Designed miniproteins, single chains, continued (4). Designs and how they scored, part 105

Each design is a single chain, and the fold is of that chain. pLDDT is the mean over its residues in the fold that is shown.

## One batch from the design tools (miniprotein)

Design m15641
Fold by ESMFold2-Fast:
Structure m15641 (fold): chain A 84 residues (1-84)
Amino acid sequence: MRREEQERARRELEELLERSDEPTQEQIAGFLAGRLAQHGLPPEEASRLAADGRGGALRALDRLYELGEVVEALRLLREMLAQE
């Protein structure tokens, strides 16, 4: 995957986080950390990412990019947030 794809995904997440309150940012971080946990991330690290809110979400996205899961994770995140 190219750096341009990672930068585009990161920009999309940053825009989403900017429009979100802190509880929603934590929910986003928790969702992305949960996806990483399905790929073997230790529960303690996943919990730390979820609790870090905005920063945790961005770090989780970077790890998902390394796994080739970023496109799927963002698609599922958009579906989650489309539910009120």
Scores: mean pLDDT 79

Design m15642
Fold by ESMFold2-Fast:
Structure m15642 (fold): chain A 84 residues (1-84)
Amino acid sequence: MLSNEEIIEFLQKISEKSYDEIIEFFRQLLLQLKAELERQGFSEKEIQEALDYLRKIFIAVIRHYKPEIAEEFESEIEKLVKEL
């Protein structure tokens, strides 16, 4: 499980991370958020909305810090959210 400290450190160093590291990190964040919201009793609709908001935020971060991978990242992340 990713700690808050690990999340902050990764985001601070995101410009130094490979595409594969960024995708895997985001997959872990999505799975962790989904599991926590399910544990708290949120509906499938509420969980899907929360995952979509996290996706949009992360796409904005990647567009700012690594614009060269932004389109490929957006496509892959949309697929990951739909597969959850």
Scores: mean pLDDT 82

Design m15643
Fold by ESMFold2-Fast:
Structure m15643 (fold): chain A 93 residues (1-93)
Amino acid sequence: SPEDLAKELVDLILEDPMKAAEFMIENMDKLKDPDFRKALIKQLQANKDKLKVPVNRFFTALLFLDPEAAQKISVLISKDPELSSLLKSLYVP
């Protein structure tokens, strides 16, 4: 389900940002699904106090592994203002 995938992604971001980046590259088309984006926002909000450093590592890992995929993911995120704003707030050190 979109909820299960969003939970798995956030759990991976917290535990293994490199593996989370690989997961996101494989599943980037899920960012086109509004149900996945809503579930992802909920999981990010629920874990926001734990995510600042892991989210930074996750985006760094995306750029390291596949800069073209990282750019595509960034564009997909930017199409959802709530998700984009939330991630930007978590990315700031």
Scores: mean pLDDT 86

Design m15644
Fold by ESMFold2-Fast:
Structure m15644 (fold): chain A 77 residues (1-77)
Amino acid sequence: GSLGIELDENSTITKVIPGGPADKAGLKVGDKIVAVNGKPVKSPEQVEAAAKAGEPVKITVDRDGKKVEYEVTPVAK
């Protein structure tokens, strides 16, 4: 499924699609995704593999040195 974001090789958000799931949840450009459902992620591919359409996922981001958790429901592509 799609979170409505683009990630770089470090899993940092480079783009948030307006009105998409991540935008509605409060994720922002510059947030670094560090875990999904409490499991540490090392690559954008691990984030994509955990994001299934219609299933809520807990995304943990590092924002300016603070860890923040958001619940996002991915949509079908």
Scores: mean pLDDT 81

Design m15645
Fold by ESMFold2-Fast:
Structure m15645 (fold): chain A 100 residues (1-100)
Amino acid sequence: SKEDRRKIILVEADLTTLAMHAYIRYKVTGNEAHREIADVLLETVDRVRALAAAGAPLQEILDVALEGLKKVLEIAKKNGDETTAKFAEKGIKRIEELKA
């Protein structure tokens, strides 16, 4: 549906924006944790796009995005990156709201 497409586009935009921020932090600081976060987010975007192209149910697509953000949250917490952790938590909340 048009609404499902809109939800998928919003999720892709959010994940891609977070990935770009993480990649920029990696380039500026040299801290490998930011590269790991960017790689997880970009892999998650690729998985979301592949499922959407295959016509997968919206819930399955949102669950994959949620899984990716939870991995990012784990990496951020392990590395004391409170800024990325807060963004990941907000992203998780937004996806849970889209699942309702």
Scores: mean pLDDT 88

Design m15646
Fold by ESMFold2-Fast:
Structure m15646 (fold): chain A 64 residues (1-64)
Amino acid sequence: SDRAQQAVQNAQQGLDGLSQILADRAREIAATLGPAAGAEAQAHADSFVADRQQYVDDLAQQAQ
């Protein structure tokens, strides 16, 4: 099922890109508002990415 595998790869690439954007934003927040604010933003980003990663993992299992 090349289509299902491609969908999983596209979803993973999208999540990797989002993770990078959120990490970059957390660094900007740290630079502007201080390290505690940046750490809080990073923690929220990590939680959001982890929830989305579970969805991608579920799709990958269904593609097998």
Scores: mean pLDDT 86

Design m15647
Fold by ESMFold2-Fast:
Structure m15647 (fold): chain A 78 residues (1-78)
Amino acid sequence: SADEERLEALIAEIRRLAEQVLATTDRQEFLALVRQMEGLLREAGAIVRRSQDPAMEARFQALLAEVQAAVKEAVERL
């Protein structure tokens, strides 16, 4: 479906931004990347909520855990 294709694109983009979060040494870049990820996560969350699909929910929760881990590592390093 269009929602599934959009969710896959959002997951890929969020993971790309999380890699940039882990690589950055600049606090201002870190804050900008986090804001970008928050926007994409809101869109992904809306798709998942509309789907009412437990598999999509599980994928979204796994993505949230990945993002939280990346942000925590970056904060502890910066």
Scores: mean pLDDT 89

Design m15648
Fold by ESMFold2-Fast:
Structure m15648 (fold): chain A 80 residues (1-80)
Amino acid sequence: SNIDKEIENLKKRLKEVEAEMSQIDAEIARLTKEEEANKDDPEKRKEIGRQGAILQVRRLALQVEYDVLKEKIKKLENEK
């Protein structure tokens, strides 16, 4: 059915979003460790903080897309 194909396409995008979120979460964790390693370097910490802020903004955008996709899938799967 058209609904099944739409659900499949949404689930494919959801997997892509989940993969990007996981990659960003890993990069944020790496930057956190780098910040801890550079406690005595204020310029390096500032650059790490800048990179972290950019990743957090991207992470928030992906979270919104994730929530929208999850809601759409739920609505379609609950159609009679």
Scores: mean pLDDT 88

Design m15649
Fold by ESMFold2-Fast:
Structure m15649 (fold): chain A 100 residues (1-100)
Amino acid sequence: MEYVLTILLVFPKSDITDELIEEIKKIFEEVAKENGAELVGFHVLDSGDKVHLLIDIVAETEEKAKKVLEEAKKRIEEFAKKHNINIVHFSYSLLKTPKR
């Protein structure tokens, strides 16, 4: 069985650019790879005055999924602070699946 970690990250449109979104994607790709997990989805949705990022990561174990979550959250918070980006929302779900 595998674990699917889905992260929802929301920013004000005024704070984020396509280049910054690409750098955020690279952070998730790097953190997943370093923890033996895989970034399988990265979706960008413009919603009113906000940008929603929906990120899907697959890990072999719950422990690896939680490490990815903790490291990604820390790196994204540091990135947001460096670039003066407000994180409006950060949430996640963790689903245990019987197959890939």
Scores: mean pLDDT 86

Design m15650
Fold by ESMFold2-Fast:
Structure m15650 (fold): chain A 74 residues (1-74)
Amino acid sequence: SMAARRREEELKRRLEELERRIDLLEGVIAIVRGVKRITPDPEGQAALDKQIAELEKELERLREERRRVERELE
């Protein structure tokens, strides 16, 4: 049906958006980890660890959403 095809197209668009956002977040986490490696002070390292934890939490949320969309496409 046309409605089923429109739903599949919307889910595929959503999947592409989620994949791009996941890739961008993984890149940001890698950059922050790189900055942490050259940060000499414990206070600065702790602040970066907090940022990494917040970014990893958002990444987990996006990965869960991607899994839900993938299940709907099966």
Scores: mean pLDDT 88

Design m15651
Fold by ESMFold2-Fast:
Structure m15651 (fold): chain A 84 residues (1-84)
Amino acid sequence: MEEELKRVEELLKLLDSEDEEVREKAALEIARILEETTDEKVVKFAVEGLLKSKSESARNLVMVALRDSTNPLALEARKRLLER
């Protein structure tokens, strides 16, 4: 749990990178964590961090990647990102 939260925190920091490829890979890895997670705390933390990020393109990549998810928690995260 704490290890996943720390990983998400590090990935969120990479979303502010000047390198577009670094930002894209970080966004997709966050989406992957959200797709695989069973913990609402991980979802809430990632959503909060994404909303604080200035990278709209990275947030959009996460939302698009989660669109095809079968994980209800990932779909809830996507909904929260779209509403805020």
Scores: mean pLDDT 79

Design m15652
Fold by ESMFold2-Fast:
Structure m15652 (fold): chain A 87 residues (1-87)
Amino acid sequence: MVITPELRAKAETDPEARFELDVNEALALIYVAIIKRESGYTKENPSLEELVKMALDAGASEETVRRILLLLGYPEKAIDEALEKAR
């Protein structure tokens, strides 16, 4: 997950984009903290399955993970498959 400069610029004028940016930054903080804690992660961008598993292990609910990933533009089917694999 990467916060784009375009998203930051849009968040200055669009409340929906601002909400999306806030959600993306919160998710980024969770994933970065998990990756840094786990010395085995060497990838710059973890896979969707890895992100879902890390978020759930950090105590995020499946509903929260699903909502955040949908707002980030991930396909609903891919999110559902990743959640099933992570359970």
Scores: mean pLDDT 64

Design m15653
Fold by ESMFold2-Fast:
Structure m15653 (fold): chain A 96 residues (1-96)
Amino acid sequence: SQAVLDQELANARALAERFGLAEAERERTLAILEALHNKDADRLAELLGISREDAKALITFYEARVNKQLLNPEQRAALARAMDALRARREARLAA
């Protein structure tokens, strides 16, 4: 719901300010949360540097958490692949 997104964005902003994160890092975090809430797989894939299918798996996980639902085995496998893709992107950035 919009109220859940608004609260999560407020919490994320407060946490980023408390940790002294740069404005660019804060804005990126908020954009990711908005893409997750809006189910915008293309935007999420762009922001995270992963495939659209991996982004869809992250959106499914986010929705399941908000709705307090469990993922089925196929959804859990897709989430695991998406998490591996995120790790690979992070390692590639650190190696550059």
Scores: mean pLDDT 78

Design m15654
Fold by ESMFold2-Fast:
Structure m15654 (fold): chain A 83 residues (1-83)
Amino acid sequence: GVEEAQELLEEARELLRKLGEYDPDLILDAATAIGTARQNGVEEASEEAIRAMVDAYRSATGSTTRRNHIASSAGMKTVMKAI
């Protein structure tokens, strides 16, 4: 429900904050990855996927101020479909 979506967004925001990221697109992408992993009971894979996503984003863009829709992380394929 709406409460679940808000919890996922808040968790994603906190994880990305630890990595110095505040981009709303990245927060939404991370929340989607966390939600998908939680439905399958795989919390560890979700955290690893988020870190890989941020690392790939920084490597590919050279900047955290631009949306890039990184494709190289397990679970991030769902985000690519949303584009």
Scores: mean pLDDT 61

Design m15655
Fold by ESMFold2-Fast:
Structure m15655 (fold): chain A 68 residues (1-68)
Amino acid sequence: MKSPMDEIEELLKKEGFTKILAVGAVPSEEDPEVTIVLVVAIKDGKRTLVTAEVRGREIVDVRIEELE
């Protein structure tokens, strides 16, 4: 099975992200079985925050926000 990180990386590459700057992970406050993965990456020269919610090995939600 693909790692959730491999799926996130593939999604970022497809969406035109050029560089990953930072990756972090924190447990969800609502459900400790859900991990919130935070990725800071560059898209079109802008820093972008990608937030993925992962349950076990499944990505259940992805949100993309520009930081500038």
Scores: mean pLDDT 75

Design m15656
Fold by ESMFold2-Fast:
Structure m15656 (fold): chain A 64 residues (1-64)
Amino acid sequence: MELSEEEQKLLEELIKEAKELLEKGETVENPGVMVDSEAKRKIVEELAKELGIDITIGELKPAP
């Protein structure tokens, strides 16, 4: 479990927004999430699966 509390909150907020749009009867498009590691990507995928939301995941390449 390598996510910081701040990163966890941001991911949960994004997923919650998509869930709320679904409950309001709107179609949820793929929300974009950028991650800098495969571990974070897997966590986002698991959260998306739990909510039944398809999330587009991009990888960030941090510069020195």
Scores: mean pLDDT 59

Design m15657
Fold by ESMFold2-Fast:
Structure m15657 (fold): chain A 59 residues (1-59)
Amino acid sequence: GPPPPAPSRAVHKTTVTLEDGTTKTFTSEGWREGDRVSTGGNGNAGKVVSTQTETRVEG
């Protein structure tokens, strides 16, 4: 028969929008409005105002 499929990998992409208009992308799910994200540069944490999560299966 055909070769077994490669193990399926779920690739998560979460794009968060911060209150200052900055967007950050993470490879994890579970981000929610009200979470705090380190905004690199000044050690400040930005508050999440919007999240979008996409999951793709590779394999």
Scores: mean pLDDT 73

Design m15658
Fold by ESMFold2-Fast:
Formats: C-alpha cells, sequence, structure tokens
Structure m15658 (fold): chain A 86 residues (1-86)
C-alpha cells in the first residue's frame, strides 16, 4: 500500500468512527431510539476504530507518522462515542 492509500484509508476510518460514534452517543440518550439505527451507528464506529488501529500499526511500520496519528484519532473518536476497541 502506498503512503497516499494508507492516508486515504486512515481518513476514511476517522470519518466512520467520528460519525458512527457521535450518532451512537446521541441515540443512546434517547429511550425511543430505533434499535436498528443504534446498532448501525455502533457497527460504523467499531469498523472505523478497528480500521484506525490497523492503519496506525501499518503506518508506524512504514514510518508514516501522519497516517499513524489519523489512525489513532479514529480509535479515539470511536472510544469517545462509547465504543471500546480492544
Amino acid sequence: MTKEQLREEAERALRAAEEGGREYAELKKDPNADPTRLTAAALRAIGGGLTGKIVKERALEQGDEEAAKLGEEALRKAEEGGITIE
């Protein structure tokens, strides 16, 4: 994977984690929230966070500190939304 592709993947992961995590956190506060929407938001956040973790590891192996930072941010955004990635 090129550094360009790795950064694009990191940015995609960050967007998914941020959007999914934010929606999940908001829906979780609503007792009338649609369970399907809640699940979809959680899965989006999980996917973004996990992809971010993988991208971070790959970026560090390749010496791409910028992509690694984006991957770390994606993991953090998922966690801020209430999704724990281990």
Scores: mean pLDDT 81

Design m15659
Fold by ESMFold2-Fast:
Structure m15659 (fold): chain A 75 residues (1-75)
Amino acid sequence: SRAEALERLRALAREAWDGTPPLSVEEIRELVENGELSAEAVVRAMTDPEAGEVLLRLLEERAEEALRELEEALK
């Protein structure tokens, strides 16, 4: 589930976090839109509860759109 995935990512982010400040929701949105989302950025996003939830939603929405485009292209 989305909630389970969020908790899993938060646990991993806490272990990987080196004290770098969390990313804002706006910064996460820009990185996702530009295709510049790195592992470091994911860790920074997941250290903030609101930012982590927004990140998961954006990634899920983009994955759904990509799958829809692939389904149309394959017929």
Scores: mean pLDDT 68

Design m15660
Fold by ESMFold2-Fast:
Formats: C-alpha cells, sequence, structure tokens
Structure m15660 (fold): chain A 74 residues (1-74)
C-alpha cells in the first residue's frame, strides 16, 4: 500500500463511520466493514505510520461501538 492509498482508505472509513452514526447503515453492513478493516490492519498494519494506525484503530472501535448500540436497540 502506498501512503496515498492508506489515506484514501482512512477517508473512506471515516465516511462509513459518519453514515453509521447517522443510522444509514444496517448492522450487517457495519459488521462487514469492521471485518474488512480488521483484515486490512492484519495484512498491512505494520506498514502504516503510527498516526495512521492509531486513526484506523479508532475508526474500527467507533464502528464496533455503533454496532453494539444498534444491536442493543433491536
Amino acid sequence: LSPEQVEEVIKLLEEIVKLAKEGKLSAEQIKQTIEEAEQLLELYGDQLSPEDKKKFLELIEELKKILKEKEAAA
């Protein structure tokens, strides 16, 4: 992954978190995003800058929190 590709992935993940917070994503869509993001982190996490890795982990945790809240509300 190039640094530019990492930045684009983070931006996409930020947009997904925003949509999830707005209630525009299903629980299944949020679960898929978390799984894909964790897979990317497993494969490429060591190639991320400390700042980008921290941001990526924060976004994954935010999605997990939203998912838990959404499932608790059902």
Scores: mean pLDDT 81

Design m15661
Fold by ESMFold2-Fast:
Structure m15661 (fold): chain A 78 residues (1-78)
Amino acid sequence: MLEEAVRHFEEAVRAAGAGDAESAEEHLRKAVDLLAEAGMIEKQSDQEIRDAVATLLQLTPEERQQAVNRVRALAEKY
């Protein structure tokens, strides 16, 4: 379950890096829904997902990699 959430987050970050906001939103929604089902976060609204994707689109490649590393570190604890 957590490995699938991490995979979708990585795919969202890659889509954002390519400028594909729609694909980034789809993958980020799947990652967030899986994390919410695991009880790790609260379920997020569509607007919160869009705001998060807008943030990912503005990040540098290095900052995007750091975000992926942080999500992986969180998943390793659970």
Scores: mean pLDDT 79

Design m15662
Fold by ESMFold2-Fast:
Structure m15662 (fold): chain A 89 residues (1-89)
Amino acid sequence: MKATLQPIEFREVGGRLVATATAVSDDESMIVLGFVRLGDQPARPVNITKSGNTWTAEGEVEPGATFYVSVMKRGDMVLAEGRGRAEAF
C-alpha cells in the first residue's frame, strides 16, 4: 500500500487563515486524521472529506499554530504524515 501526502498549504479565506492538505492512496480504506494545535493548548480536530481514494484535510489556524495530518492503515502503520506551522502574514 502506498500513500502520498501533498505539502500543506496556508491561505486566507474571508480574513481567516486556513490550512489544507491532500492525501492520495491506492487503497481507499485508509484512515486520515488531523489536528491544529497552538502552543500547549488542546488539539482541535480538522475537517476531513473523502472522494474515492483522495482525502482533503482542512482547518482554520491561528498564526503560530501547527497543522498536522497523518495517513494510516487501520491499526498497522502510518503511511504518510505532514506538519506545517502557520506564520504571521
Scores: mean pLDDT 76

Design m15663
Fold by ESMFold2-Fast:
Structure m15663 (fold): chain A 57 residues (1-57)
Amino acid sequence: AAEEAARRAREATLAGKDAAEAAQAGSDMVHEASKLGPEAAEAAQRAAVGALVERGF
């Protein structure tokens, strides 16, 4: 669950056209991951933030 949530959050964030879209996509994936549990939400949040940093945002 946590690994899958992180992967989805990373992919969604990297697909964003600009910083705002990327951040929103990552946030949406963290929200969905929170329904699976706190470990999944934390993993998704770390992956989304990491993806934003990799893109230079």
Scores: mean pLDDT 79

Design m15664
Fold by ESMFold2-Fast:
Structure m15664 (fold): chain A 78 residues (1-78)
Amino acid sequence: PKIVSFEIEFSPGALDGAGNEGTKVTITVTFDDGTTETGSHLLHTEEQWKEFEKQIKELIEKYGIKIKKVTVKPAPAP
């Protein structure tokens, strides 16, 4: 199946087990057959953010994919 859109959700202020603050990023991919896949990552460093941004930009540019939705949600309640 071909990718037709992305939905990206950011949850800043998430903490790992060591108390390091990061941002949880959830990506939902929609395919041309109507199926969806969801993946999530916890990003702690500027270097991880730059690599993630680069990968997303390369995918959008290569495949001409439209970003369906970008949302920012608060970190999960403690």
Scores: mean pLDDT 68

Design m15665
Fold by ESMFold2-Fast:
Structure m15665 (fold): chain A 78 residues (1-78)
Amino acid sequence: MAVDHFNRGLDAYGAGNYEEALRHFEEAYRADPESLLGAVALRYAAEVAEKLGNLEKAKEYRELAEKTFKKVEEKRKK
């Protein structure tokens, strides 16, 4: 479930296991890609990617997070 992946990502991130954290945050987004949780998971994925030195990947996650936040806001209007 998205929440389970997100919590696992936070645990790995807190432990400094950035590669594991990134995988879990990606799984959280994929489990619910048009949700507030998914958007937040992508923001953490971007931060983790920066810590891993993957600046291009960090940019991709940041852009996807912004797009996902906009989709969440649009759903709220309906």
Scores: mean pLDDT 81

Design m15666
Fold by ESMFold2-Fast:
Structure m15666 (fold): chain A 100 residues (1-100)
Amino acid sequence: SMEYEEKKKKMEELFEEALKSKDPLKLIELIQEVGQLWLEAIEENADDIELVKELSEWVIEKLKELAKKTKDEDVKELIEDWIEKLKKYTEARIKEAKEK
């Protein structure tokens, strides 16, 4: 539905909103929306290994920034778990693309 550049801009806006949020549930919702846009972007561009790497590294860096700023330990643990899952998924997608 959205072009890659529009998805990236939307993800940037969602991260800015997440950094300003003091509501743990709202922060989780915003990060889940980023995750959905990220997944759509990498699936639509699965053969573009450079794009998959760059976008995933950028999302991971933003999630690390959120984890550092949050004071809610449960939310921090969830973000850190999502970072590890994103890393594994990204590695699996890159391996699949290279095998084709």
Scores: mean pLDDT 83

Design m15667
Fold by ESMFold2-Fast:
Structure m15667 (fold): chain A 92 residues (1-92)
Amino acid sequence: MSELELEKEIAIGMIRITKGVINATKESVLSKLDKKKQEEVQKIYDQMLQSLEDSEKNIEKSETIEQIEEEMKKFTEELQKALKQIDSILES
């Protein structure tokens, strides 16, 4: 296995763990909300999961370790943004 292949495997593993955590918490969060807020939060979860899928595909296509690092930074920033949006809806 090349160093590039190892870095891809680690990065993809981190994304898959994050998907598992999101799926595990999604049902608990949604069950506490009224119908309108459920729809708003569900949309954010759907967008987050799509971003994770896009990041996973981009990592698989990466030719350098630097490209993997850039995708992981983007992934982290998008995840943080989505979580803040959910928190804002929960407080409203």
Scores: mean pLDDT 83

Design m15668
Fold by ESMFold2-Fast:
Structure m15668 (fold): chain A 90 residues (1-90)
Amino acid sequence: MSPRVQLLRLVLETVELALAGKASEEVLEKKAEEIANLFAKEHGWDEEQKEKIKEQTFKELKELKEWIAKNPEEGRELAERVREALEEAE
């Protein structure tokens, strides 16, 4: 599976969990770690850069969760777009 497909799956899962009200801080932290691991592997980044990207991604996922909570209609549209992109990439 390509890094792009893996990233799209992680984003889709995160958006769907947020829409379902199941995106706990623990879930978001785990998703941020998986995304950071994909980027580190793709770019050959060291452990320090990987940790920095993990923290940044976790913050971005928390912001995404809050945005979806305020804009659930737009969050559903985002999930549909990601799902479409994922099917086209697979």
Scores: mean pLDDT 81

Design m15669
Fold by ESMFold2-Fast:
Structure m15669 (fold): chain A 80 residues (1-80)
Amino acid sequence: MELEEKLIENIKRSAKTYVELAKEGAKLFGIPEDKALEYAIKIFKESVDKIVEFLKKMGLEETAERVKKYADEIIKEIKA
């Protein structure tokens, strides 16, 4: 499903950007990198939850479930 794949690619890119920003920000502002990453993951989760809610309101419940699954996999990858 092309739309779903593009959405997943955008979510992956956003996650990478948040991780990179968290690492650079932690270094620049002298905060623990682990705490910066936890905060970045929290913001990422909140943004994904809003996308999932939107998809459900549009009647795309199956797509919402798959997007949620892929987001959970990305979070596991970031934590690894």
Scores: mean pLDDT 79

Design m15670
Fold by ESMFold2-Fast:
Structure m15670 (fold): chain A 76 residues (1-76)
Amino acid sequence: MGIELIKEAIEALKAGDVEKAISLLKQAIKVAEEKGYEETVRLLKAAIKSLQNGRVDDAIALAERAIEKLKILEEK
């Protein structure tokens, strides 16, 4: 579930919908916090900060790293 939210957020960013992306990333943070995925939470919070500073490419990179970490935790 967390991976799908982050993927949708990245697609929203590619479409220029920053507000939708932030909303989806905040939902992904709640899921990761409930599961105790501290590094994933850190990466997603950093992605939101990058978006708030107009750094869309940095936010996408951080979100992609969060997906990679979740795949290791949930899919191996």
Scores: mean pLDDT 82

Design m15671
Fold by ESMFold2-Fast:
Structure m15671 (fold): chain A 75 residues (1-75)
Amino acid sequence: EVSEEAIKLLEETIKSSSVEELEAEKKELEEEIEELKKKFPELNPEQQKAAEKLLKNLEELLKMIEKALEEKEKE
C-alpha cells in the first residue's frame, strides 16, 4: 500500500525530474497499466481486488507525470 507521504515524495520527485526522465516513466507506467488490464480477466478474485487498487494508483501517478510534462514543455 502506498502511503500519503510516499505520494507526496513521488509528486516532489516528478516535479524535480527532467523531461527525459518523466517521458521514460510515463512509457513504463502506460505499459504496466496495459499489461495489468490484459491480465485482469486471468486473475483470481483476490488478485483482481489488488489489481484494481494498483490500477487506480498507477492512473493517478500517470496523471501527475502528464501534468509535470505539460508544465515543463510550456517553459
Scores: mean pLDDT 77

Design m15672
Fold by ESMFold2-Fast:
Structure m15672 (fold): chain A 85 residues (1-85)
Amino acid sequence: MTRPTEEQLEEARKFLEEQIKELDELVKKNESPEVKLLAEKGKEVGEKALKLLELAYAGKEEEVERLRAEGAEEFARWVEEVEAL
């Protein structure tokens, strides 16, 4: 019920990897230091989300919960900085 299937994990992983790739392009193509820093932080958040998906699939619920709490704070801060642009 709560565990994604291997197929669902693959789709989520591809989606997240594509978003990370777009952020990487922003880091490379933008001249603004603020945009580069925000894109870099977004990549870090995305990479942590990929780790969470892997741990969730492996059934390591305690590790998922801890990393999710940490990642949620980082993600919320990143969104706040993006919205301030």
Scores: mean pLDDT 71

Design m15673
Fold by ESMFold2-Fast:
Structure m15673 (fold): chain A 73 residues (1-73)
Amino acid sequence: MRLSPADRAAVEETVANREEIVKEIEESKSIAKQVGLLLRLVGALIDAELAGDAEAAAALREAVERALEILKK
């Protein structure tokens, strides 16, 4: 599977910033902002899986799972 340069850059940026994104979800007072940040992680996870990037996909999956746990609190 082939990603555009923009999609590849977005995956790399999301992986690099995944801890900060999860922290923003935890600290946010807005469910809409929390859902938007979760969708950003999920979008990058889908792109990583389609690209066959197992390491990026694993890191993003862990971030998504942590974000879902935060949202259930």
Scores: mean pLDDT 81

Design m15674
Fold by ESMFold2-Fast:
Structure m15674 (fold): chain A 73 residues (1-73)
Amino acid sequence: MEVKKEAIERVKKAGEEALKKLTDPEFKQMVKDIMEDAIKEIENAKSDEEVQLIADRAIGALETIVEVEKKKK
């Protein structure tokens, strides 16, 4: 259960950092949706490996959204 808790905290921290860097309300909503979906998927994951893959995928998506907004201007 420690692995799931740590993965959820990693996703939340990445999401909070993304929200601080974003100004577009649509991108902020996308970040919130990704965080919620990732947390639900982590809670339903059946292996530590699956938990890590879900967390890494979500964090990568959050970082991509921030980078896309930065490159627009």
Scores: mean pLDDT 83

Design m15675
Fold by ESMFold2-Fast:
Structure m15675 (fold): chain A 81 residues (1-81)
Amino acid sequence: EREKLLEEAKERARELFEELDLDNFDEFVDALDNNDVIKLAEILAEMAERVIENDPSLSEKEKEEARKELEEYMAKVKARA
């Protein structure tokens, strides 16, 4: 049951990685399977950065603010490790 949910989550993640033109899906799966929270956070931050850069509805100011929030979030994740 839980294994099926994890496999479905991995398949959805793979589709998202392809949509965002990211090639590190294997690293994401490896980090998830090894409970590497820092690596997972780094990969998710890279995905968020790609979404921000590629979003045509966001202004440059909104993109800069989103990047700052992402940097603050990553600093907190690293501080908790």
Scores: mean pLDDT 75

